# Ledger of designs, part 48: designed miniproteins, single chains

Each design is a single chain, and the fold is of that chain. pLDDT is the mean over its residues in the fold that is shown.

## One batch from the design tools (miniprotein)

Design m1659
Fold by ESMFold2-Fast:
Structure m1659 (fold): chain A 64 residues (1-64)
Amino acid sequence: AAAMVAAVQKVAERGSLSREEAIEALQAAGASREIAEEAVDSIGKERLNLDEFNLAAGRAHLLM
């Protein structure tokens, strides 16, 4: 999805995404807010790097 590509690009440019940016990206990719929050919060960090964001995205997909 275009939203996931945009999120990956933001990580590449900034080095990390905030929790809110990661949740919004997963919601734009089709996850509910509850699933997106659970997946992002499972990483346990306020900011996510590319590897952590990819892990959260994979977890959100499994929870859908």
Scores: mean pLDDT 78

Design m1660
Fold by ESMFold2-Fast:
Structure m1660 (fold): chain A 102 residues (1-102)
Amino acid sequence: SEEDLVEEMEKRIKEFAEIAKTNPEKAYDELEKWLLDLAERQGVLTPATEFAIRLVKLIAKKNNLSLSEAVEAGLDVLRAHGLKISRETYERLRKAAEEAEK
């Protein structure tokens, strides 16, 4: 269900935020791995989606993006490639990422 998906996403975002406090590089690696897995499970993983997800990690590393910025970019890629989540769900996930970084 969407609620089960949202709960998974919030949990993973919090886990990545904790990793990022000591090892930002590892947090980006784990985020990329999770986004690829999520895209496959949701049926939106194509060569274009995979390339775009890997670019999120590259851009995040090169520009020293916060974890919340990297999460937002990753979710935007998935949404652009067919992931259907409500506006309310998207806003909830953005808030979860921002709060987890505090």
Scores: mean pLDDT 84

Design m1661
Fold by ESMFold2-Fast:
Structure m1661 (fold): chain A 96 residues (1-96)
Amino acid sequence: GGEEVQRKFAELIAEALENDYEKLTITLEKDGKRYKIVIERNEDGTVTVKILDENGNVLYEKTFPFENFVLPEEVVKLLRDPNTRILDAEFEKKKK
């Protein structure tokens, strides 16, 4: 991980915003363990960020006003780890 992984993660967020996706799930691997970062835009104008382990347990969850959204330090620390890599990204549009 480090700057390259953090840059790629930022590119995936930019792609989600450009194409009006409401949910982005990025699968990471660190030291043989898998994590999912879920970024979801809510109908009330907020954004929810979650870190899930490989079993779906919530390790971190926080909701931000969209206008004040910055990537949480908990996510940034995971991306900066030299052993972290991005495995997959899933983009979703919510059905009304």
Scores: mean pLDDT 80

Design m1662
Fold by ESMFold2-Fast:
Structure m1662 (fold): chain A 85 residues (1-85)
Amino acid sequence: SAEAERKELEKRLADLQQRLKALEAKDKENRESLTPEELRIMQITGEVARMNGQYEIADLTLKEKRSPESAQIRLEIEELKKKLG
């Protein structure tokens, strides 16, 4: 049913949001403990993603200094929110 489908999507959204919160906390801790050289490597990784046409991942990695994993989960959450309307 449409209601059962909506509940499944809402459950998936809640799970992804919980995972993102945990990853963002870890990313913040990692960023605060990163050396300038490690931060530069993160920026280079974002530029490589941009060169490969992964613009959304590149933008999140470069501007927000997020890990590629947390950037991907954030995009999945946004897509799922659009489906839930």
Scores: mean pLDDT 74

Design m1663
Fold by ESMFold2-Fast:
Structure m1663 (fold): chain A 76 residues (1-76)
Amino acid sequence: STHEQNVAIYERNLEKYPNYALSYYELGKALFELKRYDEALEAYEKALEIAKQTGDEELIKKVEEGIKKVKEAMGE
């Protein structure tokens, strides 16, 4: 699948399950590969909020790594 196809799949999943943190994380990754950095940060932020509420420490770490990569790509 292309990154554009992955974005469409995860956006459809999130319409049905808006609090599914893993889908926000995967959406953020796909948006990052498309260089849609502001949208990638929004998706990662939602994943991070939900992961912190559920105590998913592994997902928190992965999302924080994703945010760091986006900021580095944006010149931060």
Scores: mean pLDDT 84

Design m1664
Fold by ESMFold2-Fast:
Structure m1664 (fold): chain A 100 residues (1-100)
Amino acid sequence: GNPQVTVSAPATVPAGGTLTVTATVSGGNPNDKFRVTVRLTNLETGEVLGIDSAVVKVGESVTFTFENVGPAGTYRVEATAKKLNDPSISGSGSAVTTVT
């Protein structure tokens, strides 16, 4: 079945600072493995500042770090999880952070 993805990010981060994001994959078979891809997007410009990925099992969390985040503004962190060798089985989650 499709996974559930929960994204945790701080409410605020200083401009030029480090943003740490945690993504958790849940739901479905605990033996399933998913490639989690996290995107950091500036909501004013649509610019994608960073993309990172990791492979996790259902029930696991993975942490992503984005350096030198800026300029100040509102950003979306979006995580997508796609099953290994069957990317039609997928889920997503998102969080919003403010860079000040």
Scores: mean pLDDT 85

Design m1665
Fold by ESMFold2-Fast:
Structure m1665 (fold): chain A 100 residues (1-100)
Amino acid sequence: SPSTIEAILTYVQILLHEFAELAEENGRYDLAERFREALRRVSEAATRARSLEDALGIVAETEALVQEGIAEAEREGHYDLAREMRRALENMRAAIDEIA
């Protein structure tokens, strides 16, 4: 339904915003900018989403980007940041599975 698509895409946008803030708080300004750029792209894609498949495609792309960010944080020794991001990603997966 349109409300389901909107709920999923709103969740993804909130998550990316929170990750950008979290990365910035941990001094990862480059990672924060990547999440802000992803948020801009998701916001644009959300205006074109017409199906649940479109919304889930945006979710999958967001998951891939977040997983890359987690891997970078771990490589640079930001283990607490990586752990918090991983937990939030799992919470998003559970929430979207409940909505979809």
Scores: mean pLDDT 83

Design m1666
Fold by ESMFold2-Fast:
Structure m1666 (fold): chain A 99 residues (1-99)
Amino acid sequence: SSKSQMEIIELLLVLAIEHKASIKAILEALANGKSSEEIGEVVATEKLSDEELEQLKELLEKIESGTLSTEEALKKLAELAKLSVSTVRKAIENMQKLL
């Protein structure tokens, strides 16, 4: 059984927040079908600003509060990452395959 899209979004936000990793770089790497090892390298090397980190923490809090639908969470994540919703959706699909 695969994790839900919302569970993957939450997992990606936690990963980015804990490592101060660029959510954009992680999502682009996932959308491009990179391996778990290559994603680990991106998490280690590509870093967020403190402002971007605060924005990801705010999104995670809203998701954990249950106030956002999966579609709303996808759109907000795409906006923060400065990526298209289609790219973020592809990243989530590819992340589900790595788990």
Scores: mean pLDDT 86

Design m1667
Fold by ESMFold2-Fast:
Structure m1667 (fold): chain A 111 residues (1-111)
Amino acid sequence: MLRRVTVVFRIRGLAARYPDPAEAARAAAEAFERITAAVGELLPVLSARRVSPDTLVLTVEAESIDAALEAAERAAASVPDFDVDVAVLEQLDNGEVAIRASTEAAAARLA
């Protein structure tokens, strides 16, 4: 069953790496275009929104929240010049929100 999942990408240290806001915006835009394309090769992307200079939000269709996280982590790996935090969120039918982050996925692989 395909689920609608929200994927959040945040570039860490963007302002420290690019002190000029215009250069930061351009570098982040290029990284986010690559991330969006990489996710689109793995999952249907329904929407893509840059919500801040360092943050991209995608809505995707995935079989599970964990499948969305795996695709998002692979997409983040396509921009190795940037430190990218990944979080995935699914609003459940009961109104609860399920959340997975890249740090939790890394911990799960070491368990």
Scores: mean pLDDT 78

Design m1668
Fold by ESMFold2-Fast:
Structure m1668 (fold): chain A 88 residues (1-88)
Amino acid sequence: IPSMSQFRQQISQTQSVSQMIDVFTNYARIYSRNMSMRDMLMRMSQGMRMIRDYMDQQNWPDSQIDTTIDQMNQIMQDIAAQQQERDS
């Protein structure tokens, strides 16, 4: 299972919002298959903070950061719902 340190490293290598969302989505799906929904949500919430910090450091506009975080929240919720259905 990839670590959050590996997540941070992969985010630092992204060049676009779409690449950051792809990394986030991939990690959320891997975690949803390998741990509890609670643990996945905790790790992915940490991941969203890491992406916000990275985007801030790269001088992305606040509006773009907020939109990206909103998209990641939606993805995380969708994956959590799918995991809950599987685990029921």
Scores: mean pLDDT 86

Design m1669
Fold by ESMFold2-Fast:
Structure m1669 (fold): chain A 57 residues (1-57)
Amino acid sequence: GPAAEQAERAAAEAVVRAASGEDPTPAYEKALEYAKQVDEATAQRVIDGARRGLALR
């Protein structure tokens, strides 16, 4: 649905920002917010993406 699509777009924005040397945090926070509105599995995918992209534990 729209929230899942918004979460994926925001997660992609965070990756692009990180690759460009910009702070990805606001875009990842936005992605997680949308993902939580969908379901726990979608939220976990955003968290796992951040762990890989930002070396979060």
Scores: mean pLDDT 74

Design m1670
Fold by ESMFold2-Fast:
Structure m1670 (fold): chain A 65 residues (1-65)
Amino acid sequence: SVSLETAAFIEMVGLGIELGKVTARLVDGKLVITIEAESEEDKKKMLERAKEIEKLLPNAEIEVV
């Protein structure tokens, strides 16, 4: 079966393509995801979508800038 992490990663990449730029990095075994918003409206949309992605990535942190 497809791993939950792989599915979540695909969703995260999709979000970045649709709403802005996404960077993912591994820091001390923790996945840190930074999403760059181009507008205040995009930032709001990214924050709403990030909550859904966090359900798939319980050990990850998502930051919107």
Scores: mean pLDDT 65

Design m1671
Fold by ESMFold2-Fast:
Structure m1671 (fold): chain A 98 residues (1-98)
Amino acid sequence: MEEEARKLIDEARKAIEEGNFDKALQYLRKAFELIEKLENSDELKARVLIVLGELYKKMGNKDAAKALFEQARKIYEKTGNKELVEEVDKLLEEIDKE
């Protein structure tokens, strides 16, 4: 299940790069359904939120992207992953510039 969820997240990122937003959303929904069945899945949940935020940013919905990045940041903060918190802070700064 965890490896399947990671594969779906990777497929979603590829779909976003290709501009296939509907396909990306389908992959992210499937990944999230798998992640909800996992114990101690906070890292994967945060990763789905990041990729979903990237999707909404590409679709022009900056408010949704910002909210999703802020949710992922809170998860990384709770798990003590300072490096990933800093990466999300960069994503939030990029949104605030445009």
Scores: mean pLDDT 83

Design m1672
Fold by ESMFold2-Fast:
Structure m1672 (fold): chain A 100 residues (1-100)
Amino acid sequence: MSVEDLVEEALRARSPEELREIYERAKKLKASKEELLEIDIEAGVYQLVGAVYKVLGDEELANEYYLKSARLDVVYYAIAGDEERAEAALREAEELLEKL
């Protein structure tokens, strides 16, 4: 499984259990600096889009984009070996999944 395949799978994850399995798999992956940068940029873009929808009063779209960002943060921090931030991203994604 490639980093790209795992990123796509993470964006489609519908449960905390699916995200936890992705987190465990991501910890075992090696990614290039370019692949990590692409994930970080994509997560940041989703976070910004979510913030814009929040300001516009579209709570459902805001939460959808915040969830996309959190899903990518799980993959990014797991590959980077930052367990504390990966766990925080997992918790954020779990809270957002409960709102959808």
Scores: mean pLDDT 86

Design m1673
Fold by ESMFold2-Fast:
Structure m1673 (fold): chain A 96 residues (1-96)
Amino acid sequence: GEEALDLALRAIALGYVAREFADPEVAQKIGELASKAVRAPDVEEMRKLVEEIRKLLIDEAGIDPETLDKAVDERYQQLRESLTPEEARELVPALA
């Protein structure tokens, strides 16, 4: 339901932040993890993948946690405001 959508949008937001702040190699790795998170079979696995991505951005990209959380929240709000219900279902099959 809504928790799966929220986690999927956070994973996508983390992918956008990675492309903006991280080296291309790290951004690619995070993009692959974000795609895996969106397609995860359950909310628990999605949550673990989102936390793994956040840790990689802090540890490998060297992004300050406060700066990262602010950037992710900004992208998350933009994504949430721009998605139609139809687009949300296409993004997160678990909503079906």
Scores: mean pLDDT 78

Design m1674
Fold by ESMFold2-Fast:
Structure m1674 (fold): chain A 74 residues (1-74)
Amino acid sequence: MSAEEIIEKAVETLKKELGFSEEDAKKIREIMKGLSIEEIEQIAKEVYTLGYDNPELSQEELVEHAEKLAKKLK
């Protein structure tokens, strides 16, 4: 599976399960772009788990969490 396919699968899950908007989904794609498959899967899992366990968090806060994780990996 390509990195692009994993990004799209992660974005689809966030849209379906956490109600992510297309704008926030686009931000997640940009954050994940250029990362390895392992790094993409790590960020996707952490964002999904955080959103699922903390439904009071905004999509903006989840996007900020993803950006912080991606910056730490680079």
Scores: mean pLDDT 81

Design m1675
Fold by ESMFold2-Fast:
Structure m1675 (fold): chain A 70 residues (1-70)
Amino acid sequence: SAEDGRRAALGGAAAARSGLSASAAAQMTKIEGDKAGVPVEVEITPLGDRARVTVRAEGGEGEGIGGKAL
C-alpha cells in the first residue's frame, strides 16, 4: 500500500542519514540492563533529525535522544 511504501522509504532514509546511531544506543542500553540483571524494554521514536530512545525497566523509565534518526 501507499502507507507501507512511505514507511519503508522513511525508514531507509533515516537509517542512511544516521548510520544506525539510535539502534546502537538501544543495543547498549539493553546490554547495561542485562549486566545489572534488570529486564529492559527499548523503544525508538524518530524526532526529525534525532531519535528518542525510551527505556522501560521493572524499577522505572528513562529516555534520551541520540543519533540523527533511526
Scores: mean pLDDT 51

Design m1676
Fold by ESMFold2-Fast:
Parts: C-alpha cells; sequence; structure tokens
Structure m1676 (fold): chain A 68 residues (1-68)
C-alpha cells in the first residue's frame, strides 16, 4: 500500500539523517520536511527510488544550509 511504502521510505531517511546530523532539534526539522517530500512524491506516483533520490537531495540542501 502507499502507506506501507511511505513508512519504509521514512525509516530509511530517518537512519540517514541520524547518521549525518547530531543535533536532535535540527534532525526533527529535517525529518518533518522529508516526510512532506515523501508524501508528495508518492501522491504524484513517483517510484520509491525517485522519492528517495528527491528526499536525499533535500537532505543534502538542508545540511549544507546548517553548515553541519
Amino acid sequence: SAAARKEALRKEMEEEVRARETDEEVREEILKELDFVIDRAIAQGWSEEEALARARAVLDERLAAHRA
């Protein structure tokens, strides 16, 4: 189901964010944004690979902005 695919993608991204950012408040902000990105991608019929690629791009942009 779409819900199961979203949950799997969220879990994958949560692990990547935790590995790359140590500040818990910054992690929570990024995870909320990534949840929105994943929801939109799946709603638009994107593949899991496409959704992950977009989420990773957003993660890279957010980490660069925070100068982590």
Scores: mean pLDDT 80

Design m1677
Fold by ESMFold2-Fast:
Structure m1677 (fold): chain A 94 residues (1-94)
Amino acid sequence: MPSLVEQAKALLEELKELVEKHVTDPALLARFNELVEEFLRALEAGDYAAAAKKFAEIDALIHAAMVAERWPGEVQLELQDLRAEIFARLQELQ
């Protein structure tokens, strides 16, 4: 079984692929990628509190993008499921 960190990374990769398919604003995509890099650095450093904080920032940015760009409801539900699974792994790591 992969570790909780490996599980969180795999779920983040799925989240990233879904965001990249639907985002139209290149500035939002750039900010998303910056936050993903910061999240991964915190996660790899074992700073799970910092990782959770950065993931909350990622979640807020994705939510703003979904509203602004009117992403389909099925995409929003898939993102909500991925978000919940990532938060659950981060809570278990703390």
Scores: mean pLDDT 85

Design m1678
Fold by ESMFold2-Fast:
Structure m1678 (fold): chain A 88 residues (1-88)
Amino acid sequence: MPIDEREVRIALFQIQKGVALIEKKRLEKLAEQGNEVAKKMVELTDRLIKLLDEAIRAIEAGDEKRYEALLAEIKKTLAEIDKLSEQL
């Protein structure tokens, strides 16, 4: 039987959004302590959360073209976060 790919995608993105929200709170604490790298990571994590929310909405709407565009932006934002995390 085909698995409901739409429900799986939404669930995975909801989990990733939850993780990003927790990480943002931790990074905000480091930024308050004067960590400039953490401050930049807070901005990127906020962007990631917004992109994940928009991607969930695109999946719910069945907008595959918008979903693919958002997925590319999410991948780019994650790569930027990964590079910056090496400087923490």
Scores: mean pLDDT 85

Design m1679
Fold by ESMFold2-Fast:
Structure m1679 (fold): chain A 98 residues (1-98)
Amino acid sequence: MKLEEIRKELEELLEEIQERIAEELRRLGEPLLSEEELRERAKEILATYMIELFGDQELADKYRSGEISAEEIIEKLLSKLTEEDLERIRRRIEEEFA
């Protein structure tokens, strides 16, 4: 896939995660987060899925220690994503927010 196409699909995945988080908060009767807070949580979830997908233990350790942000993880791994990887991420979102 071209890098621009991958970035577009990741943006769509982030928007889907944001909406699913917002719906879960509404369902639980919890206070709704701001759009920026929802975006940040969506990035954290996506970054975690990508780390687990690639099995990058060094990147996982750096994320856990706070040495690297979710956004930096996404940027480092986005060029390695295939169409199959994007489909696996979509499926995981559907399963975890079902």
Scores: mean pLDDT 81

Design m1680
Fold by ESMFold2-Fast:
Structure m1680 (fold): chain A 101 residues (1-101)
Amino acid sequence: DESAVKAREEIKKQLNEKLSKVFKEADKFSKEVFELLKKTSDNKELAEIYLEEADFYEKIAELLREIAKEMDPEEKKGLLEMADRYLNRAKILRQLAEKLK
């Protein structure tokens, strides 16, 4: 069915565009955090940066899980594994922030 193939390709294009936007936002945030860390010498400010970074990674993981629901099983698996990695990173950052209290 040519109509079904075209519909599937359109959905895949839209999902890839959503993913590209998420990854660009993550890259931009990572660069902003890196610049903030260069300027930070206070443990309280460092803890706040780690908590903001953890919050952002949790939001990225939620977005990846949402996009994954609309994907093929193989692509879905890879995206869910990526979401889990972001959640693990967020957990580590929250633990680091707690130690800086």
Scores: mean pLDDT 82

Design m1681
Fold by ESMFold2-Fast:
Structure m1681 (fold): chain A 100 residues (1-100)
Amino acid sequence: MRLSVDEVEMGLANAATTVLDAARKEGNEELAKEAEEILKRIQEISKTETDEEKKRKLLAELGREVIRLAEEAARLSKDPAVKRRLEQMVRLVEQLLERL
């Protein structure tokens, strides 16, 4: 079953926010900036509505960036609880991308 673009946008925004919160907690300014840029790009895609299939393709590309960033944040995290939450976000985003 395909997810709506709105559901994917919300899921990606939630995942990117989780990465941002983790980066801020750990004092990783570079990861925080990358997460903020992803959130900004999600908002721009939402506002500049194009063909739905093009929007899905752009969201898939952003989802892969969120996965990469979450995996990096998890690898660098010193907090086991934060690491587990980020690893869960990777799995959730992978599931979102499969249902695009």
Scores: mean pLDDT 82

Design m1682
Fold by ESMFold2-Fast:
Structure m1682 (fold): chain A 58 residues (1-58)
Amino acid sequence: MELQQKAVEGAREAAPELSDAQLASVGAAVPYQVQASKLKPGETLTLDNGRSVTNPLD
């Protein structure tokens, strides 16, 4: 039973124009580019939030 999660989703729906996905895209794009530039090709960077970014070889 996730009542708090339901309330958070309701708050996001209250502002459909300013979606959290768009906000996250803008904020995440900048720091991830900077962090990725420090990686060697094929290396993986683990972020504090538990997310990981890998610099693939082309």
Scores: mean pLDDT 50

Design m1683
Fold by ESMFold2-Fast:
Structure m1683 (fold): chain A 95 residues (1-95)
Amino acid sequence: STLDEIRKKLDEIRKLVDETLELTQKALDAVQQGKIEEAKRLLEKAKELLEKVGELLDEMKKNKAPEGVIRLMQGLYGIALSAVRAAQAAIDKAE
């Protein structure tokens, strides 16, 4: 059913967001250690996961998922996006 597909995609988004947050934290830790090239590699992986979250969110909007589900997914995307932006800013400042 469409609701089962929505549930599966929400679980995928949650997993991708958690992985994005872990990678961005590792990137920040790498910046603190002066490992700028490692931080950049971790951030690029985080950006790839964030892109997948955005694609899933857009697909959910096209499939007219319930408004509450869309708002939850938007919140999760926003958290991941903020973390990626913070890690990018830290890398840019370290260069």
Scores: mean pLDDT 88

Design m1684
Fold by ESMFold2-Fast:
Structure m1684 (fold): chain A 149 residues (1-149)
Amino acid sequence: ILLVDDDEAFLDELAALLEAAGFEVVGRARDGKEAVKLAKELKPELIIMDIDMPVMDGFEAAKEIRKFSDIPIIMISSDTSQETLQRMREAGADAYILKEAAFEVLPVLLAKIREYQAKGFDAARATSAAIFELSNDPRFKDKIFALGR
């Protein structure tokens, strides 16, 4: 997993949670320009990315990553506006998670991605199937949103 957020404390807490759940954090970026670089170098199976970053925002970073890779991109934000959701789709994000729900949603989502991978799905299909299942789960439907490609 590649983690991308300008809040170093949020990155540290999220990485520790994901590593304790047995996921590998292959890199961390503090802006979208570093995220684009690390996505090329490390070839992560998943990108988890904040939208509100200095130097290059998460929408610009996602558009740049989409020029060379179909790696699943899950955006994180506190903004639920219809304008922000539309910009996430146009940037080619696969899903969106509320930043306040990230610690609750991500362990369940990633466990579901592994369950689909164990059924013979590739990383992209496993991520899409897990997003779709959680976006329809009554516990998570207001916390994770499928953006659809």
Scores: mean pLDDT 94

Design m1685
Fold by ESMFold2-Fast:
Structure m1685 (fold): chain A 100 residues (1-100)
Amino acid sequence: SMAEQLKREFERNLELIKNAMYAYSVYMGSRDPEAQAKAKQYLALLDKMEPLKRQVEAELGIKSFYERMALIVPQLSPEDKALLEELAKEGRELKEKEKG
């Protein structure tokens, strides 16, 4: 159904945000200049998304950071989506490395 398709898209975007946030947290804790540069790119994306996140809270009453981020993913430019997907991929790889 359309509702199941929308739910799957939302869940996919939630996982995307969670993995990207994990990569960001690891990179912010790193002393490696390359990792810090990636963290800065993500921070710039978060700053760009902030007005849309505030709009989601104001109009829909959604206060969850991850839920607000997941809802605005479809509104991002192709370039910003690509950056988010790259960070999410890196976050998944970092999690797998940590688990062995």
Scores: mean pLDDT 83

Design m1686
Fold by ESMFold2-Fast:
Structure m1686 (fold): chain A 85 residues (1-85)
Amino acid sequence: SAIAERLREVARRVAELLEDESIPEELREELLEGVRRAEERAKAAFEAASGTPEERLRAALEEATRSLEELIREFEEKLEEYKKK
């Protein structure tokens, strides 16, 4: 449940950033590409994981959460850099 809550929170933050019209479309497109790559990594984690379907799903959710949290952190740093230019 904790991992699912973290995933919902980070997904909500992604949605907020994608809907923020004050952010340049170019940067929002980069965020969308990052989300796609996070999905690919989650699928790879599911395929690479051994054990039960539940264990494999857990590995995918953990990878998705980690990748999206990393994406948001990096994107926020990029937005600050953009504001300085």
Scores: mean pLDDT 83

Design m1687
Fold by ESMFold2-Fast:
Structure m1687 (fold): chain A 82 residues (1-82)
Amino acid sequence: MLEKKIEELKKEYKELAAKVNANPDDKELIEKAIETMLEGQLLLAEKNKDQKGVEVLKQVKKTNDIEEASKLLEEYGEQKAK
């Protein structure tokens, strides 16, 4: 069941990405695509019981600042790579 939700979000993201490609200046459309991607990644982290990933992704979803979101994701990625 969780896998079906992740697949649905992945398809929705691809549709949104195609719309963004057609309208690259549409900020609201870009934000929707990012939100859909983050929701899918959050479900994957929950499925894998990655508590640190869940916390980071929840913080990313709460921020309205793309720079802060990028920083959080980069720091988390570096910790996982070590």
Scores: mean pLDDT 72

Design m1688
Fold by ESMFold2-Fast:
Formats: structure tokens, C-alpha cells, sequence
Structure m1688 (fold): chain A 64 residues (1-64)
């Protein structure tokens, strides 16, 4: 959807600024859009805080 691309790229940019995982942040936003709000929010937060591996794991769970 049109909102997911902008939100995804902004989350990725913020994660990259903090030395985190841009891909985990993108996937976290995608998980939110699929109705996995808690996992998606946690993935974006972890990725933005530089917890790249945790962000990736949470995003992967949200995409299932």
C-alpha cells in the first residue's frame, strides 16, 4: 500500500542512523501492516536502537 513504502523507508533510515538494521526496520513495518502490530513495533524499536539481530528475529516472527 502507498503508506507502507514511506513508513518503511523512514524506519530504515532511522535504524541506519543508529547503526541498526535497515532491513529489520522495513520488515517490522511490513509486519505491522499484516496485523502483527506488537511484533512489528518491537522489531522497528529494536532495529532503531541498534539491536539489529533482535530486530531481525522479531520482524521474521511478524511476517509468518
Amino acid sequence: GPISDEVREKAAARAAEGGGSAEAARNGVLAQSMGHDKLGDAAVAAASAGRAELGRELAERGLK
Scores: mean pLDDT 66

Design m1689
Fold by ESMFold2-Fast:
Structure m1689 (fold): chain A 68 residues (1-68)
Amino acid sequence: MSREEVEERLRELEREVEERRDQFSPAQAKLLDGLLAIARRSLEAGDLESAEQALAHAETLLRQVDEA
């Protein structure tokens, strides 16, 4: 995935998590915030693979929230 694609995906996920924050349990919110923080730091460090992995984990967690 390109840097621009990772940046756009991070931005979209950050927006979705913020808009849906009241739908999450405290544990889910903490995990999502942690994953997004890892993705941001990895992207700033130029570690696109680690950023992409963190975003994939956040996306999986969001899908589980949607199923609930």
Scores: mean pLDDT 80

Design m1690
Fold by ESMFold2-Fast:
Structure m1690 (fold): chain A 99 residues (1-99)
Amino acid sequence: MKEEVLKLLEEYAKKIREARKNNDPQKMKEIVDEFVKKLKELEGLNDDQAYLALYLVVREGLSPEEALEKAKKASNIDKQIYRALIEIELVTTEIAAKK
């Protein structure tokens, strides 16, 4: 189960990076929503924990294992902040790509 979750984090981090390069905010949203749903089912995480884990891999470059452990131990407030940061990153990708 843990190995499956780590592989899921790696796979979806790559998908998000590709969607950003292609300037496709709708595809990024779809990928994030699918990832959150799958991670919640596999690990019993809430939405904020799933968003935080993905943020730590995509934006901070943490290993999937480190990101997952950090997300599980984070406070609810910290999780909400990281979730908002992921959403901002997805939204600002369109602005950055216009340069």
Scores: mean pLDDT 68

Design m1691
Fold by ESMFold2-Fast:
Structure m1691 (fold): chain A 74 residues (1-74)
Amino acid sequence: VEPTAVLEVESREDALRKLKEELGIEPVPAMPSVLRPGRIEVYKTEDSWSVRHGDLELVGRKTEEFEVEVVIRV
């Protein structure tokens, strides 16, 4: 599966800004407080999205309330 978008980010703030612009959403404060520079791969569906950055995977799903899950791969 190919990512819907690939973002190059320098910091957490840069990542949040680019994700907001690309997805039209703002990740909730549950996002890691520190993101290292690198590539963020974005995968979008009808009412959900996932974001991959290194071994960190963030999943967001629209429900009655928007929530973000953090999944760490071993």
Scores: mean pLDDT 59

